# Ledger of designs, part 110: designed miniproteins, single chains, continued (4)

Each design is a single chain, and the fold is of that chain. pLDDT is the mean over its residues in the fold that is shown.

## One batch from the design tools (miniprotein)

Design m15834
Fold by ESMFold2-Fast:
Structure m15834 (fold): chain A 95 residues (1-95)
Amino acid sequence: SEAQELLRSIPEVVEFEEEMRRAEEDARRALKDPKASLEEAIKRLEEMRKRLERLEELANRVIPPDSPAVPPFEQLVKEAKKRIEDLLEELKEKL
């Protein structure tokens, strides 16, 4: 959609999505592989939480409030928060 294309024109959004994908892959590996570091996966997800907060602050400055990018950005934030918290809970339970 045009709104999603506009959102992905923001480099910080693309960078966050790529870093989040890697953090999720690390978490998934740590949950399945006994040789993987649960502590490192937890730290990466906690860092992603901080990066998401910074991304929200940036978006408030660069995305106009009437932009068609606002609803898909709000959805991205909501989904990212849920995925981070769900994965942190699972990792901490195995620690």
Scores: mean pLDDT 84

Design m15835
Fold by ESMFold2-Fast:
Formats: C-alpha cells, structure tokens, sequence
Structure m15835 (fold): chain A 110 residues (1-110)
C-alpha cells in the first residue's frame, strides 16, 4: 500500500499531461509491467492504471485491460489490479461493473 501511494504521487503530473489517444498506446506496456516479477513495476503500473481510469473512466481499452487482468491466476497480478480498482472506486463508487470485478478479485485472493 505505501509503495502504491508513493508511485501514485510520482505519476500524477505525468497522467495530467496525457491525452486519451496516448493512453491507448500505453495499454501493452501497462499489461507487461503488471505481470512483471518486479514488485515496484507492478505497483507503478497499478498506480498508473488507477490514475488513468479516474481521468478517463469510460476508456474502453483501459476497462478491457483491467477485466482481462482480473481473470489472471497470478495472485501478484490480482493484488495489483485490486489496488488499482480500490483507488478508482473511491472516486466512482457507483461503477457497478468494476465494483463487481473487484469483489471477484477479492474472492480469488481469499
């Protein structure tokens, strides 16, 4: 959690400068980083995904990425996606689709 908060703060200015088209170009790199053996890279990717979802909540490719990652059997990937979705849902608590996805991830991590 503390590493996630640090990465989030470091990425705020970067995300503020991004257009939605630039976000689409980042999707393959975000997926790779979230599957990384590096804990720092996974938390950095999770923080970036949360900030991008907050800025562009209706971005189809970004939403499809988190849905895809939520189907992972890798607990490290699931923990990173959980952090991203928990942060997003603080700003968009009525997003039923991603709220249900978070509950599915929580069940897999029990």
Amino acid sequence: MELFEKQKKELESYVASLTEEEVDELIPSLEKALKSESEELRYRAAALISLLLIKFPDNEKLRELVKKLAKSEDKKVLEAVKLALEEYLKKFPDDEELKELLEEIKKKLE
Scores: mean pLDDT 84

Design m15836
Fold by ESMFold2-Fast:
Structure m15836 (fold): chain A 97 residues (1-97)
Amino acid sequence: MEALKEEFRAKLEEKERELALLLQFAAPTDPLVRFYQAVVDGLRAALAGDYEKALAYLDEALALLDELKERRPQMASSLEEQKAEVEALKEQVEAAK
């Protein structure tokens, strides 16, 4: 599915830009940085055709979002938007299997 690969590539570029901006003021060990890194790694695995690894990284990203919502309730609406996006990516990866 060429259209799906282009969508994953566009999302990867978007998340890489967001991660680069975040790293200007957050430590690599910050859960939010780890979340963006997991999404980036998941998208890279999906583009490589490693859908099992992609799903594992996206599951890690979802777990980190749940941790972030508990620890940073002021970000809840933004984190819910990110969760919906990751869940949609998981559905696309599952459909691509």
Scores: mean pLDDT 82

Design m15837
Fold by ESMFold2-Fast:
Structure m15837 (fold): chain A 93 residues (1-93)
Amino acid sequence: SREEALEKLKQLAEELKILAESSRKFSPEEVRKIADSLLGSAEYARSNGLEEAAEILEEAARRLRALGDDQEKLRQILLETAERLEEYLKSLK
């Protein structure tokens, strides 16, 4: 449902923020798994009529897949994506 999809997007934004604020290093395989997960979330959002959320997640996945080994850029993408999702969710209130 749309309501369930909105709750999952809120949870995803929080998870991305936690990942962005972590001091750990991410392997290229982990980055690809994050990108794949975001694409799955985008498909689920789109199927529930949340097109803007789907576009935000697809852009994030594309940017992550284009990354080399830049850990700071990875964290920046995750944080920006979380903030964009939070603003989108806020706009629906």
Scores: mean pLDDT 87

Design m15838
Fold by ESMFold2-Fast:
Structure m15838 (fold): chain A 95 residues (1-95)
Amino acid sequence: SMEQKLEERREKIRRYLQEAIDAERAANPSYFEDLEKNADEETLERRKKAIETLLDSFNLSPEDKEILVEEALRLLATPSAVNRTIILLKKDEKS
């Protein structure tokens, strides 16, 4: 069904994003601790804007963009983790 396809798409995006985040967190755990400790509303808003700006630079579906923003903010993803996720999604489209 259409609902199953959207859920499968969200799960795929979440999986790619989580893998990218886990790799970055393993490489630089202190950076992620500092993000969590110093995450005020202003810092979170700046991160949201940076992610949205990055997403606007790619030709993404509105659905993919919405999922990526939601999941990136929930998981405290870096712009680099989001960028890696987009590259993997674009690679899948060509395969």
Scores: mean pLDDT 76

Design m15839
Fold by ESMFold2-Fast:
Structure m15839 (fold): chain A 95 residues (1-95)
Amino acid sequence: SMVEEKIEKLAEKVVEEGEKLGELNLPREETLERVKRILKGQIAGIALYLLGKEPTEEGVEELLAENELEELVEIIEKGKEESEAARKFLELLEK
């Protein structure tokens, strides 16, 4: 999955920056897995907002369980003209 690869690459960059700043409170591998989960949660949260739903923790978990990440990113791409958060997140994934 191209989206999984982009999440991995972004998560690695986030962990590298945290490591340079001396801000890692957990082992590197555990931090990386946490950052990946946060990024997936952000994708689901933005998709929920664009679908006109409240981005609750339960809603995020349900959306991630019922959909592939590629499908959620497609929702974000289609809604990006209407959401600055969607645009900024897509820009972040492409870095």
Scores: mean pLDDT 82

Design m15840
Fold by ESMFold2-Fast:
Structure m15840 (fold): chain A 86 residues (1-86)
Amino acid sequence: SDLAELAELTLEYLEREIGREEAERAREELEKMVEEARETGEIDREKMLRVLAISAALAVLEEIERGETTLEEVRERIREVLAEAA
């Protein structure tokens, strides 16, 4: 499942505590992939899932920084998605 793969990758990046520089690079890579897909009509699925996972992890880290959620609550939600996908 694409969702399960994305959730697993997102959890991995959260556990590795991705930095802001890595997150900014992920945003740039996502923008580049969207532009390339617009020009060619082709998407590298594996690369897209990886960049989406990094972007999701960044969004979650920003929510944690704003006090909207905790890392443990997010880990729990991701584990639930993985369990349902098994």
Scores: mean pLDDT 73

Design m15841
Fold by ESMFold2-Fast:
Structure m15841 (fold): chain A 74 residues (1-74)
Amino acid sequence: SAAEKAAIEAKTAELLARIDEIRAEALRNGWSAEELAKRIGEAVKELEITDEEVLKAAQAAMLAALDELDRLAA
């Protein structure tokens, strides 16, 4: 339904915003890839994300953040 789609979109937006905050902290504080992945995993758990589409979006965002940290460490 439209309401279910809107709920998934809202949850995806909230999770991606949280991941952006975690990424910004990782860049400011020189976090390891392990710490970044741990913090993103904690955010997924805190938001009780069970939707496959939302989890897939979170995984893509995590991989992008890990790639950015790797590029900046080089």
Scores: mean pLDDT 80

Design m15842
Fold by ESMFold2-Fast:
Structure m15842 (fold): chain A 67 residues (1-67)
Amino acid sequence: SSVLLGFRATTPLEEILARIAEELAAGKRVSVLITYDSEEQLPTAEAQAAAIRAAFPEVEVALVRTP
């Protein structure tokens, strides 16, 4: 089975990584969407995406600007 996990850039990285680890441990295919609603949040969202890709190379991560 597959799951798309959505996180806001304001979510602590440790919570994001823990949730991804739980779904992977459950045998799921995981994709992640990180949303940010301001330009000021973009560096944080990019850092979160980089950390996810480093920790879980198999996980696809996309960033999306929301209004």
Scores: mean pLDDT 89

Design m15843
Fold by ESMFold2-Fast:
Structure m15843 (fold): chain A 65 residues (1-65)
Amino acid sequence: SELYEKGVERLKEESQRLVEEIRKFDAEMEKKGIKDSKKVSRFIAEVLTRLGDAIDELLKELKKA
């Protein structure tokens, strides 16, 4: 199911884009001297990174099947 595989790849791309956006937000807040948001941004980025890793493993399994 190439269509399903492409769908999973798209989800991975979106999760990577969200991680990058959160890191940009964190950098912007740090630049403005608002450091309290950094912990929240880091936790969310970590969760999204782990989600991206899980999607990558799922994609690898689909290619093996």
Scores: mean pLDDT 70

Design m15844
Fold by ESMFold2-Fast:
Structure m15844 (fold): chain A 65 residues (1-65)
Amino acid sequence: GKEKLIEALKEAKDDDELNELVEKANPSNDDGNEVSKKIIDAMEKLGIKSSEGESVKKAIEEVDV
């Protein structure tokens, strides 16, 4: 669930890696792309970069995935 997603995002170094890890970390949803898209969109709206692990956690919590 969420913890596995947060762990994957924390390990990401760039947006491409981030997007792939989010897709792999969402086993409970047929549309893994939808969840990763929401997270990426939230991060972009907040001006968060994947290298900022603390900010990534906040973005995930905001989208409530």
Scores: mean pLDDT 56

Design m15845
Fold by ESMFold2-Fast:
Structure m15845 (fold): chain A 74 residues (1-74)
Amino acid sequence: MISLEEAKKIIKEFLKNKSGGDKIAAAVHFMELIDKEKLPLSEEEKLELANVILESPNEVTIEDAEELVKLLKK
């Protein structure tokens, strides 16, 4: 699994040119997918990654959250 800093970088770069969607819904879905896929992240680490989505200047979709979890699982 990648480090928290690498995960934050991947999320920021992925979302750089994204548009459309609900960032709050995407962040919630992202956290739920981390739990479902059983990624070895603490509650604090999940919140830090979800905050990167919420801090994005661009809109974020639920589909974007699903792709981000796939990137983190590798």
Scores: mean pLDDT 74

Design m15846
Fold by ESMFold2-Fast:
Structure m15846 (fold): chain A 117 residues (1-117)
Amino acid sequence: TAKLLADSVLYLAESIFGKDFFTEEQREVIEKAVKLLLDAGLLPKTREEANEYVKLFEENKDRLDELSIEEQLKAMAAILLIISGAIKHNYTPADLHELIDQLKKILELIEKKREEE
């Protein structure tokens, strides 16, 4: 389920950064993002696919609003991979909280695009 996957992401991150690392609002954002990705079938299935999603996010983080819905979903998956520690990264704990803000922004962009189409 989406909650089980979200709880797994939170558990992995908290095992590295400490219990209570995320606020309740941040937990809700992560759960909503995981649910949307699961429903869309866009969770990466291989290490190579995960790396491609991260590259897409890193190259487009300043222009997320210009991406297609599918690309925005892949960017959300990349953020979840970074937050969970599933991939190697140079982000600080403070940067991870900023990534959750970007995750919330992407969710809002996807909702807006779906309402306009």
Scores: mean pLDDT 77

Design m15847
Fold by ESMFold2-Fast:
Structure m15847 (fold): chain A 70 residues (1-70)
Amino acid sequence: MINQYVEKLKNAAKGLGLSEGQIQSFAQELVDKGFNPENYTFSAVKVGDGVLVCAGSKNINSDDFLCKIF
């Protein structure tokens, strides 16, 4: 399960300088909170010197999101 989150997060955060440990930490948090990798879209954006990483529901009418800054 966790490997599916890691691959999606690596793809979303490609080129943004996140470490493997940071990606795995966020993936573990998503697993622990019950986020299904098939039902969520993953995104990442650079903000100042940090990176904002988010998982959001594929249902456009849902506010089910988890975001973390690294």
Scores: mean pLDDT 75

Design m15848
Fold by ESMFold2-Fast:
Structure m15848 (fold): chain A 61 residues (1-61)
Amino acid sequence: TLVLPEPPVPAVGETTSTSLQVGPLTFVRTRTTTATSLTTEDRIVNAGGEEKLIGRTVEPL
């Protein structure tokens, strides 16, 4: 089971990310905080640098 490390909740207007490399793939979790929401996005980046969004959650603040 692949578990991405949880990035800390960033301050308003900031972005925080964590990454985990598994073979040729990099799993990236990004959190972005705005005045009204916290957005968490999970992406897979392949060896060629192509990104695929695999999950997105938006939480109201």
Scores: mean pLDDT 77

Design m15849
Fold by ESMFold2-Fast:
Structure m15849 (fold): chain A 99 residues (1-99)
Amino acid sequence: GLEALAAELALKAIKALLAGDELEAEIYLGLLRIVLGVAKLIGDERAVKVAELLIEAVEAFKQGKLEEAIKKLKEALKLTRDEEAKKNIEESIKLVESV
């Protein structure tokens, strides 16, 4: 669903940032913002909140705010009920903690 897609895009953005591929990271962040727009349009309240937290996490990571990024990822992890989203968020947390 939208939560799983948002989590996958956030993970791809974080991986791109770690690789130094800033343009690729901006593309995935842009797609994540589109997912947020779709979630708002269809009234999926949980997907909206998960996508917002994941956008904030990626933006914090881009700015070197590692503790803030981890905090936002953990908030998204607690909120989601999608098992695929949980897996991708957990991988994102491990990657940010490895910096």
Scores: mean pLDDT 92

Design m15850
Fold by ESMFold2-Fast:
Structure m15850 (fold): chain A 99 residues (1-99)
Amino acid sequence: GEEVLRRAVQRAARGEALSEAEQEEAAAIVATLSDEEVERLAYLAMAEAFGLDVERIERLLRERRFKEIRLLLLDAAAARLPETNEAALQEAKERIRAE
């Protein structure tokens, strides 16, 4: 269950298309989890997909430092784009910090 969802999130984070069957299976797994469990799995899967230090993300999750996790993921995602809009990136970071 959890590994299937984690793999699906990793593939989606890399821009890969999921089949209808894979999407349906992922949705069924999500329906059995709490919002907090879904958020935790999503952060870990995205961290692995972007080549981030998973142990660091696990530590931040334990410390409930969700803003720092989102900032790290945003920076990692932007670095993978062929062209980054720096103004939009800074606006997104300020929005996260203001939460």
Scores: mean pLDDT 75

Design m15851
Fold by ESMFold2-Fast:
Structure m15851 (fold): chain A 95 residues (1-95)
Amino acid sequence: KEVLQEILDLYDRAKAYMDAGDIDGMRASLTRAIDLAKENKDTLEELAKTLSKEEQQRLLDALNFLAGWSYRNSRYDDRNLLTSLSGIIRDLLKS
């Protein structure tokens, strides 16, 4: 639960940095969010099952953004992991 909230907070910070034109701040926040997702993949998969539909959608939006950014920055292994996580959440949203 703590790791999930930290990832969402980092994503929100990255968007704030982007709106302010702080590309370095955005990059640092996104990189930290990706690293947390990689280190806590199994925990995030289990936590996603306990979330509300609204929380699942928010996490899906964050993971899709991180995956897209990873792809554009040639971080293909990170993108594959994030896409796997987002797929699980997308399936939960259909239930």
Scores: mean pLDDT 83

Design m15852
Fold by ESMFold2-Fast:
Structure m15852 (fold): chain A 90 residues (1-90)
Amino acid sequence: MTAEDYIKDAKADVEAIEEIAEELETEELSVREAAAKAAAASILRVGALINLEFAEKLGADKEEVEKLKKEAEEAEKRALEAADRRIAEN
């Protein structure tokens, strides 16, 4: 596995978190579904950060790594806030 492979996996993780956030913001979900999606977003964020740490150790561009870390954290926060709103509505 190369630095580029880890960056690709991290980008996929970020995209998946963003999709979960959009689902939580736009879909009518039950409390159980919202909680499950929030948990999935947090797990994906941890996975993205692990992939980015390996990418950095293998010589990936530090600016790209830091940008992706920020995107993962912002996407998780967005998903968690949307889930909290869904739970409050039910």
Scores: mean pLDDT 86

Design m15853
Fold by ESMFold2-Fast:
Structure m15853 (fold): chain A 82 residues (1-82)
Amino acid sequence: SEQTAQALVDRATKTVAEERARAASGSPGVQAESAATLRHTADILQAGARQEGLQDPNSAKQLEAKATEAERAARELEAAAA
C-alpha cells in the first residue's frame, strides 16, 4: 500500500540521517557498522519495491530510489572506513 511504502521511505530517510551523523564523529569501526546498517536498510527497501512491483509501480520506484540513496551512503562510509 502507499501508506506502507511511505512509512518505509520515512523510516529509511531517518536511518540514513542518523547513521551518517553517527559515522561523521566515529572511528573506522563505527563507519563500517553504520555502512552495514545502511546496506540492511537498502535490502529492506528493495524487498518492499519487489512486493509493490507491477501492482504499484510508483511506490516501487520510490522505494528503489531510497534504496539507491541508502546504498550510496553505505558505499561512501565503506570508503571512509577503508
Scores: mean pLDDT 85

Design m15854
Fold by ESMFold2-Fast:
Structure m15854 (fold): chain A 97 residues (1-97)
Amino acid sequence: MSKKELEVEVLLALLRMAVNILKKMLEKGASEEDVESMVDTIEKLAKQIIATGDKEAIKEALELLKELLEKAKEKYGEDSKVVKKLEKTIEELEKAL
């Protein structure tokens, strides 16, 4: 494994963890304010994955965020700050492909 491949694997592992934590927070009825810092973490990780240029990693991040977006829409509604922030991050991932 190259150093770059290891970096990609670590970033994906962190993103999967952050997404799973946020999904659990949504299931427990966390407010939009309570999840804001985790959404910020997910956005930063997605941008770092884009910066690697790894198309397979970008595709996996896109799939994870699309699934998360559907759950966030159900919980907070389409006009929520969390949903809009996730949609913007998804658009950035799609543009990187």
Scores: mean pLDDT 86

Design m15855
Fold by ESMFold2-Fast:
Structure m15855 (fold): chain A 77 residues (1-77)
Amino acid sequence: DIVDIIVELASQVPGVGPETVERIREAVTETIEKNKDASEELKKYLAVMTAMDTLDSLGLSEEAVEFMRLLALYDKE
């Protein structure tokens, strides 16, 4: 499940606490629900962008960069 993957990766970012992780889960879940008819690739893209936008909106812009780094490493597995 893309939501669970994003939430797990976000929880591993230093400075991202449980309340921020829950906000990411809520925002990503809503984005996926609004885009149920989209392709799996587009859903993944929108989920990632929503997580990054959520972190940035909370003033966690450096944490958003670290999240992208962790996601890139995950995608190489």
Scores: mean pLDDT 82

Design m15856
Fold by ESMFold2-Fast:
Structure m15856 (fold): chain A 87 residues (1-87)
Amino acid sequence: DLERRWAEAGRKALRETIETELSEEEIEELIKEGLEAIKRAASSPLDDEERLEVAEKVGRGLGAKIKLAEREGRTEEVEEAKKKFEE
């Protein structure tokens, strides 16, 4: 099941990113990469390998966004994102 594999890859990337200590530059880069991956997926057909790569980049970008929100004290965004991950 490719869809399940992509979901698992994205969730793993998200979890690993949240557990990793990141600099401000690393956080900004991962968020940018996640957004670029979403734009690529929306604009062009992707093969299975490209979809897996997109899932991982989106997961890392979301994890980095959660870390940025934590640093900025945006607790509601952090809690909402963590709740969505657990669902």
Scores: mean pLDDT 73

Design m15857
Fold by ESMFold2-Fast:
Structure m15857 (fold): chain A 79 residues (1-79)
Amino acid sequence: SHMDDMLAKFAADDKTINEVASTDPEVAKLKKERDELGRRVLEASHRGDEDTARRLLEELSKVDKELKDKVNAIKSKKS
């Protein structure tokens, strides 16, 4: 089902991100920034501030992309 597929993707992504975050402080920082932005999006949405929610969601998307790019780079990089 769509929900099962989405949960499986989130679980897989979170496991990988958490593993990398445990050894890389930049990834840990980006994860915290993503999680904080997600919280702020929900708060703005809950109070009906759609302009703020949209702006925060755009920032969240940027941080999420940077986080995933960094995780992928670390996983593919020998150093």
Scores: mean pLDDT 74

Design m15858
Fold by ESMFold2-Fast:
Structure m15858 (fold): chain A 93 residues (1-93)
Amino acid sequence: MTAAQVQAIVRAYDRDGDGYLSRAEAIAAIRDILARFGASVSDATIQAVIDQFDTDGDGRLSYDEFAAAVRAIFDSLNRPAQGARVAAAIRSM
């Protein structure tokens, strides 16, 4: 998966175009990214990780918080190299 493909997914789910993802958009984006790597986790697991990185509790994730959440999920799947590449692509937006 290329950096451009990751960036296209994130932009497609950023419905407001404001540089932030709602929790629902973040969950959907993570599910799409994981599916493209042949992986899946429960929505409950994704929500728990998002809650960990949404430190201000406003229900919105910056691209930096989203990248950190994605990396944590890939680390939990024992895929740290894939998580690092995806997080770097998101942070380069």
Scores: mean pLDDT 77

Design m15859
Fold by ESMFold2-Fast:
Structure m15859 (fold): chain A 67 residues (1-67)
Amino acid sequence: MTDEVIEKAVEKLRELGLPELAEYVRSLLQGKTLDEMRELAEKLVPEHPEAAFVLFDVITEMEKKKA
């Protein structure tokens, strides 16, 4: 489940022309739960808002799929 969030977020960031940010986000999210990913997304807002918004969007979509 978390792997789908990571891969989708990374792919979206790469398509936005941010491949280095995509790999950075991948490294931050490895081994994290969905709740931990949301907390990380909040912390990313001031430094990497693009990554934060992509993460919020992907997490929300994956939760809709499960709930």
Scores: mean pLDDT 78

Design m15860
Fold by ESMFold2-Fast:
Structure m15860 (fold): chain A 60 residues (1-60)
Amino acid sequence: MEEIELGVLQLVVAVQKVSDSRPYNGLHKYFGLSEEEAQKIDERVAAKAKEAEAKIKAAE
């Protein structure tokens, strides 16, 4: 459980760093996503990272 949750957290952090350094405009263009839809996905991924940290602490 902890290993999977930590892996998800690391992936989310990496995605956020990429999003900050390079806009997802290329991706949303290829998938036909609106800027709002892309932002919602990013927010959802960030929320999962926080949930993973909270769950690890709770399972401790």
Scores: mean pLDDT 60

Design m15861
Fold by ESMFold2-Fast:
Parts: sequence; C-alpha cells; structure tokens
Structure m15861 (fold): chain A 67 residues (1-67)
Amino acid sequence: SAIDEIVELLRQLGFSDEQIAEIEALLRTKPEEQQRALLDAMKSKDLPDSVNVASLSDILALINSLP
C-alpha cells in the first residue's frame, strides 16, 4: 500500500518508530489518492522547497494540507 511505502521512506530518512506511527496515523485519515500523490512526490523529490522531508513538523503540516 502507499502507506507502507511511505513508512519505509520515513524509516530511511531517520524517523523514529514513534514519529513514523504519528505520521502513519495522520495518513490513514486521508484518501488513498492523496496518500499515493504524497508517495510519488516524495520519491520524485517534487515536494516544495519549503518542505524539509527530515522535519517531523514539516511532514505533518504537509499531510494536514492534503485535501
């Protein structure tokens, strides 16, 4: 699933299991289409320059901004 792939990317970025669980819980509130769009953006590095993918607060803010 898109969530499982995002979780693996977050682990590779150095997030803790606790931080990953928080991000995963938030992702589960979003439609699957938005989860896939985020995964694709993370893989392609097509995220806005203002988003630091190593920052928990930036990742949570990004997910909260999804429709």
Scores: mean pLDDT 77

Design m15862
Fold by ESMFold2-Fast:
Parts: structure tokens; C-alpha cells; sequence
Structure m15862 (fold): chain A 66 residues (1-66)
């Protein structure tokens, strides 16, 4: 439905905002010489999974209220 498409677009926009914050955090971590690239990559992958989970949860919660 148009309402579902609009909700998906809103959630996708929020996800992009979260990924932007993650990009900034990743850049900050990479400036620390005590932090390895492998550690940063693992933390980023964990954060991306968290963001995906949160986006799906919010989408489902909002769809249930329609």
C-alpha cells in the first residue's frame, strides 16, 4: 500500500542517518593507533546488524499501528 511504501521510505531515511553516525564513529576509531583495522571492521559489522534490527523493529511496530 502507499502507506507501507511511505513508512519504508521513512525507516530507510532514518537508517541512512544511523549509518552516517556509524561512519563518523568508524573514522574516529581509525584515528586511534591502538585500535586495529580488524577490530574496527568487527565493531562496524556488529553496529550494522544492530541498525538493521532496530530499523526492522520500528517498521514492524509502525505497521502494526496501521
Amino acid sequence: SPEQQQLQAQIDQQKQAWLGILDDETERLLRDPSVSQEEVDERRARWERFIDTQAQRQLQERLQKL
Scores: mean pLDDT 83

Design m15863
Fold by ESMFold2-Fast:
Structure m15863 (fold): chain A 124 residues (1-124)
Amino acid sequence: SHMERLKREAKAVLAAEVARRLRLSEEERAILAGLLPGVTLALLTRAERRSLEILKRLPEEVRYELFAEVIVAVATFHNVKVDRERVLEAVRNDDYSLFDELAPQIGEEVVEVLRDLFERIKSL
């Protein structure tokens, strides 16, 4: 559907911003894309040229769901298993303790990128 395509594009834009901020290689970006359902490396590459403004076209709840999926993918990329529903609930409730729990596992630089992105999503 149109909504499902928009959700995939928005998810790719979120993932592309993370990849850009962390300066991921093409190989690392391919791995990250593979961890995100509906996202290909080609879509991720195209998404790098797009702004986070695409998320304004989605309801707030959907933005949080997509961001939670990106957090799970980024954690998995760093070989850290996280519970998706717990991540989603933390995002919905502005529970920043999630980032404090992740920092020793995935690194402060990665967590700061995710925290900054969360603030930008909330300000949309």
Scores: mean pLDDT 89

Design m15864
Fold by ESMFold2-Fast:
Structure m15864 (fold): chain A 75 residues (1-75)
Amino acid sequence: SSRDEALIQDLEAALARMEQSDEEMAREIGRLVISLLQGHGVAQDTVDALRAALEESVEAFAAEVRRVIAQIRAA
């Protein structure tokens, strides 16, 4: 759907910004990504996994976001 395509574009843009940002800004972008996905209605277990990954590292969070993008594309 166009809504899912827009979400994927926003997530990919957020990942690119995180890679170009310092750790503090990357974590703030990560929090905004979690809020965006909650607003989009993704499952609570997905939100919980993203929060856990962000607490672990920015790299772990980026990997989880890429997994979510793949799931949206597969649906």
Scores: mean pLDDT 86

Design m15865
Fold by ESMFold2-Fast:
Structure m15865 (fold): chain A 100 residues (1-100)
Amino acid sequence: SASIKAKGELAAISLGYLVQEFKEKIPEDLYQELVALVNEILRAIRADDLAALIAAMERAIGLLEQLIKMLSDDKEAVAALKKALALLREVKAEIERALA
């Protein structure tokens, strides 16, 4: 799972940069939760805690779906968020397949 871990780290880091880029457009509570989830994904990868990793990715996916709806009039933000959402969904599905 070295490849899966690398993809998970890339997804978390990419989400972190996106959250910083759109910080002024994100409600404070949602921003704080997204930052905490980026850190939790990275922690779970380092700890080889796959259950915590899946849970953190599921929560991040849900928050990104909510944020896309909230920012629906911002085409540039929506495009970037949809790209991050697709990457998180792909990595989560790959981890779930590896555990099956």
Scores: mean pLDDT 85

Design m15866
Fold by ESMFold2-Fast:
Formats: C-alpha cells, structure tokens, sequence
Structure m15866 (fold): chain A 78 residues (1-78)
C-alpha cells in the first residue's frame, strides 16, 4: 500500500508542481492539505480529482501563503 507524502518548505510558486508530482506518484484522485510554517491550515484535507482542480487549489494556497513557505501533505484515497 502506498503511504502518504509530505513536502516541507515548499515555495508557494512551486505548489502546483508538487501537486503534479503527487498525481504522478499516487494518481488522481488524492487528498491534499496545506499548512504554513507555523502549522496554520491553509487548505483543509481536500479531495483533488483532476489537473484543473489541482491548478485552482494551488492558486488558492499560493494566495493564502502570502509568499511564505508551505507544508503539503497528500495521501491516496482508501
């Protein structure tokens, strides 16, 4: 069974690239959550179904991060 993936110190501009890497490793759909450097949730665990949804959620995370580093956590759908 594939375990979840954790990406720390992600530049907000690279969030979409990380979500694409997750999709390559786990396949769509997958769950993702995002946190700032202080552990504040930027995106609650959310089902990402396709590339278009990954693009929209990456843009939202980037806006909420306000230039600060992000932690991304992803896991496969059970």
Amino acid sequence: SSRGLLYENVDPAEVLGVLREVAEKLGFPFYAAAYDQNGKMLLMPTLIRDEAEAERLAAEIRERAKGRLVTLAAQPVP
Scores: mean pLDDT 85

Design m15867
Fold by ESMFold2-Fast:
Structure m15867 (fold): chain A 70 residues (1-70)
Amino acid sequence: MFEIRGFLKPGVTGQQAVDIIESLGGKVTLSFFGPANFFRAVVESDKSAEEIEKGLLSTGYFTSVTVREL
């Protein structure tokens, strides 16, 4: 399991972020959308933290993202 924390670009919704994570093969078990476009999720994936982070940054939906193994 991984924790994703980051900031979405203006106009990107938390639901769009969840949908993108799931389209990349992650299973979102918990998500939170906070002030100033803050996003947090707990994800089940067979990918590495580096692969998830690079994948999310490549979507253009995030201004910054960090992925940590739980």
Scores: mean pLDDT 83

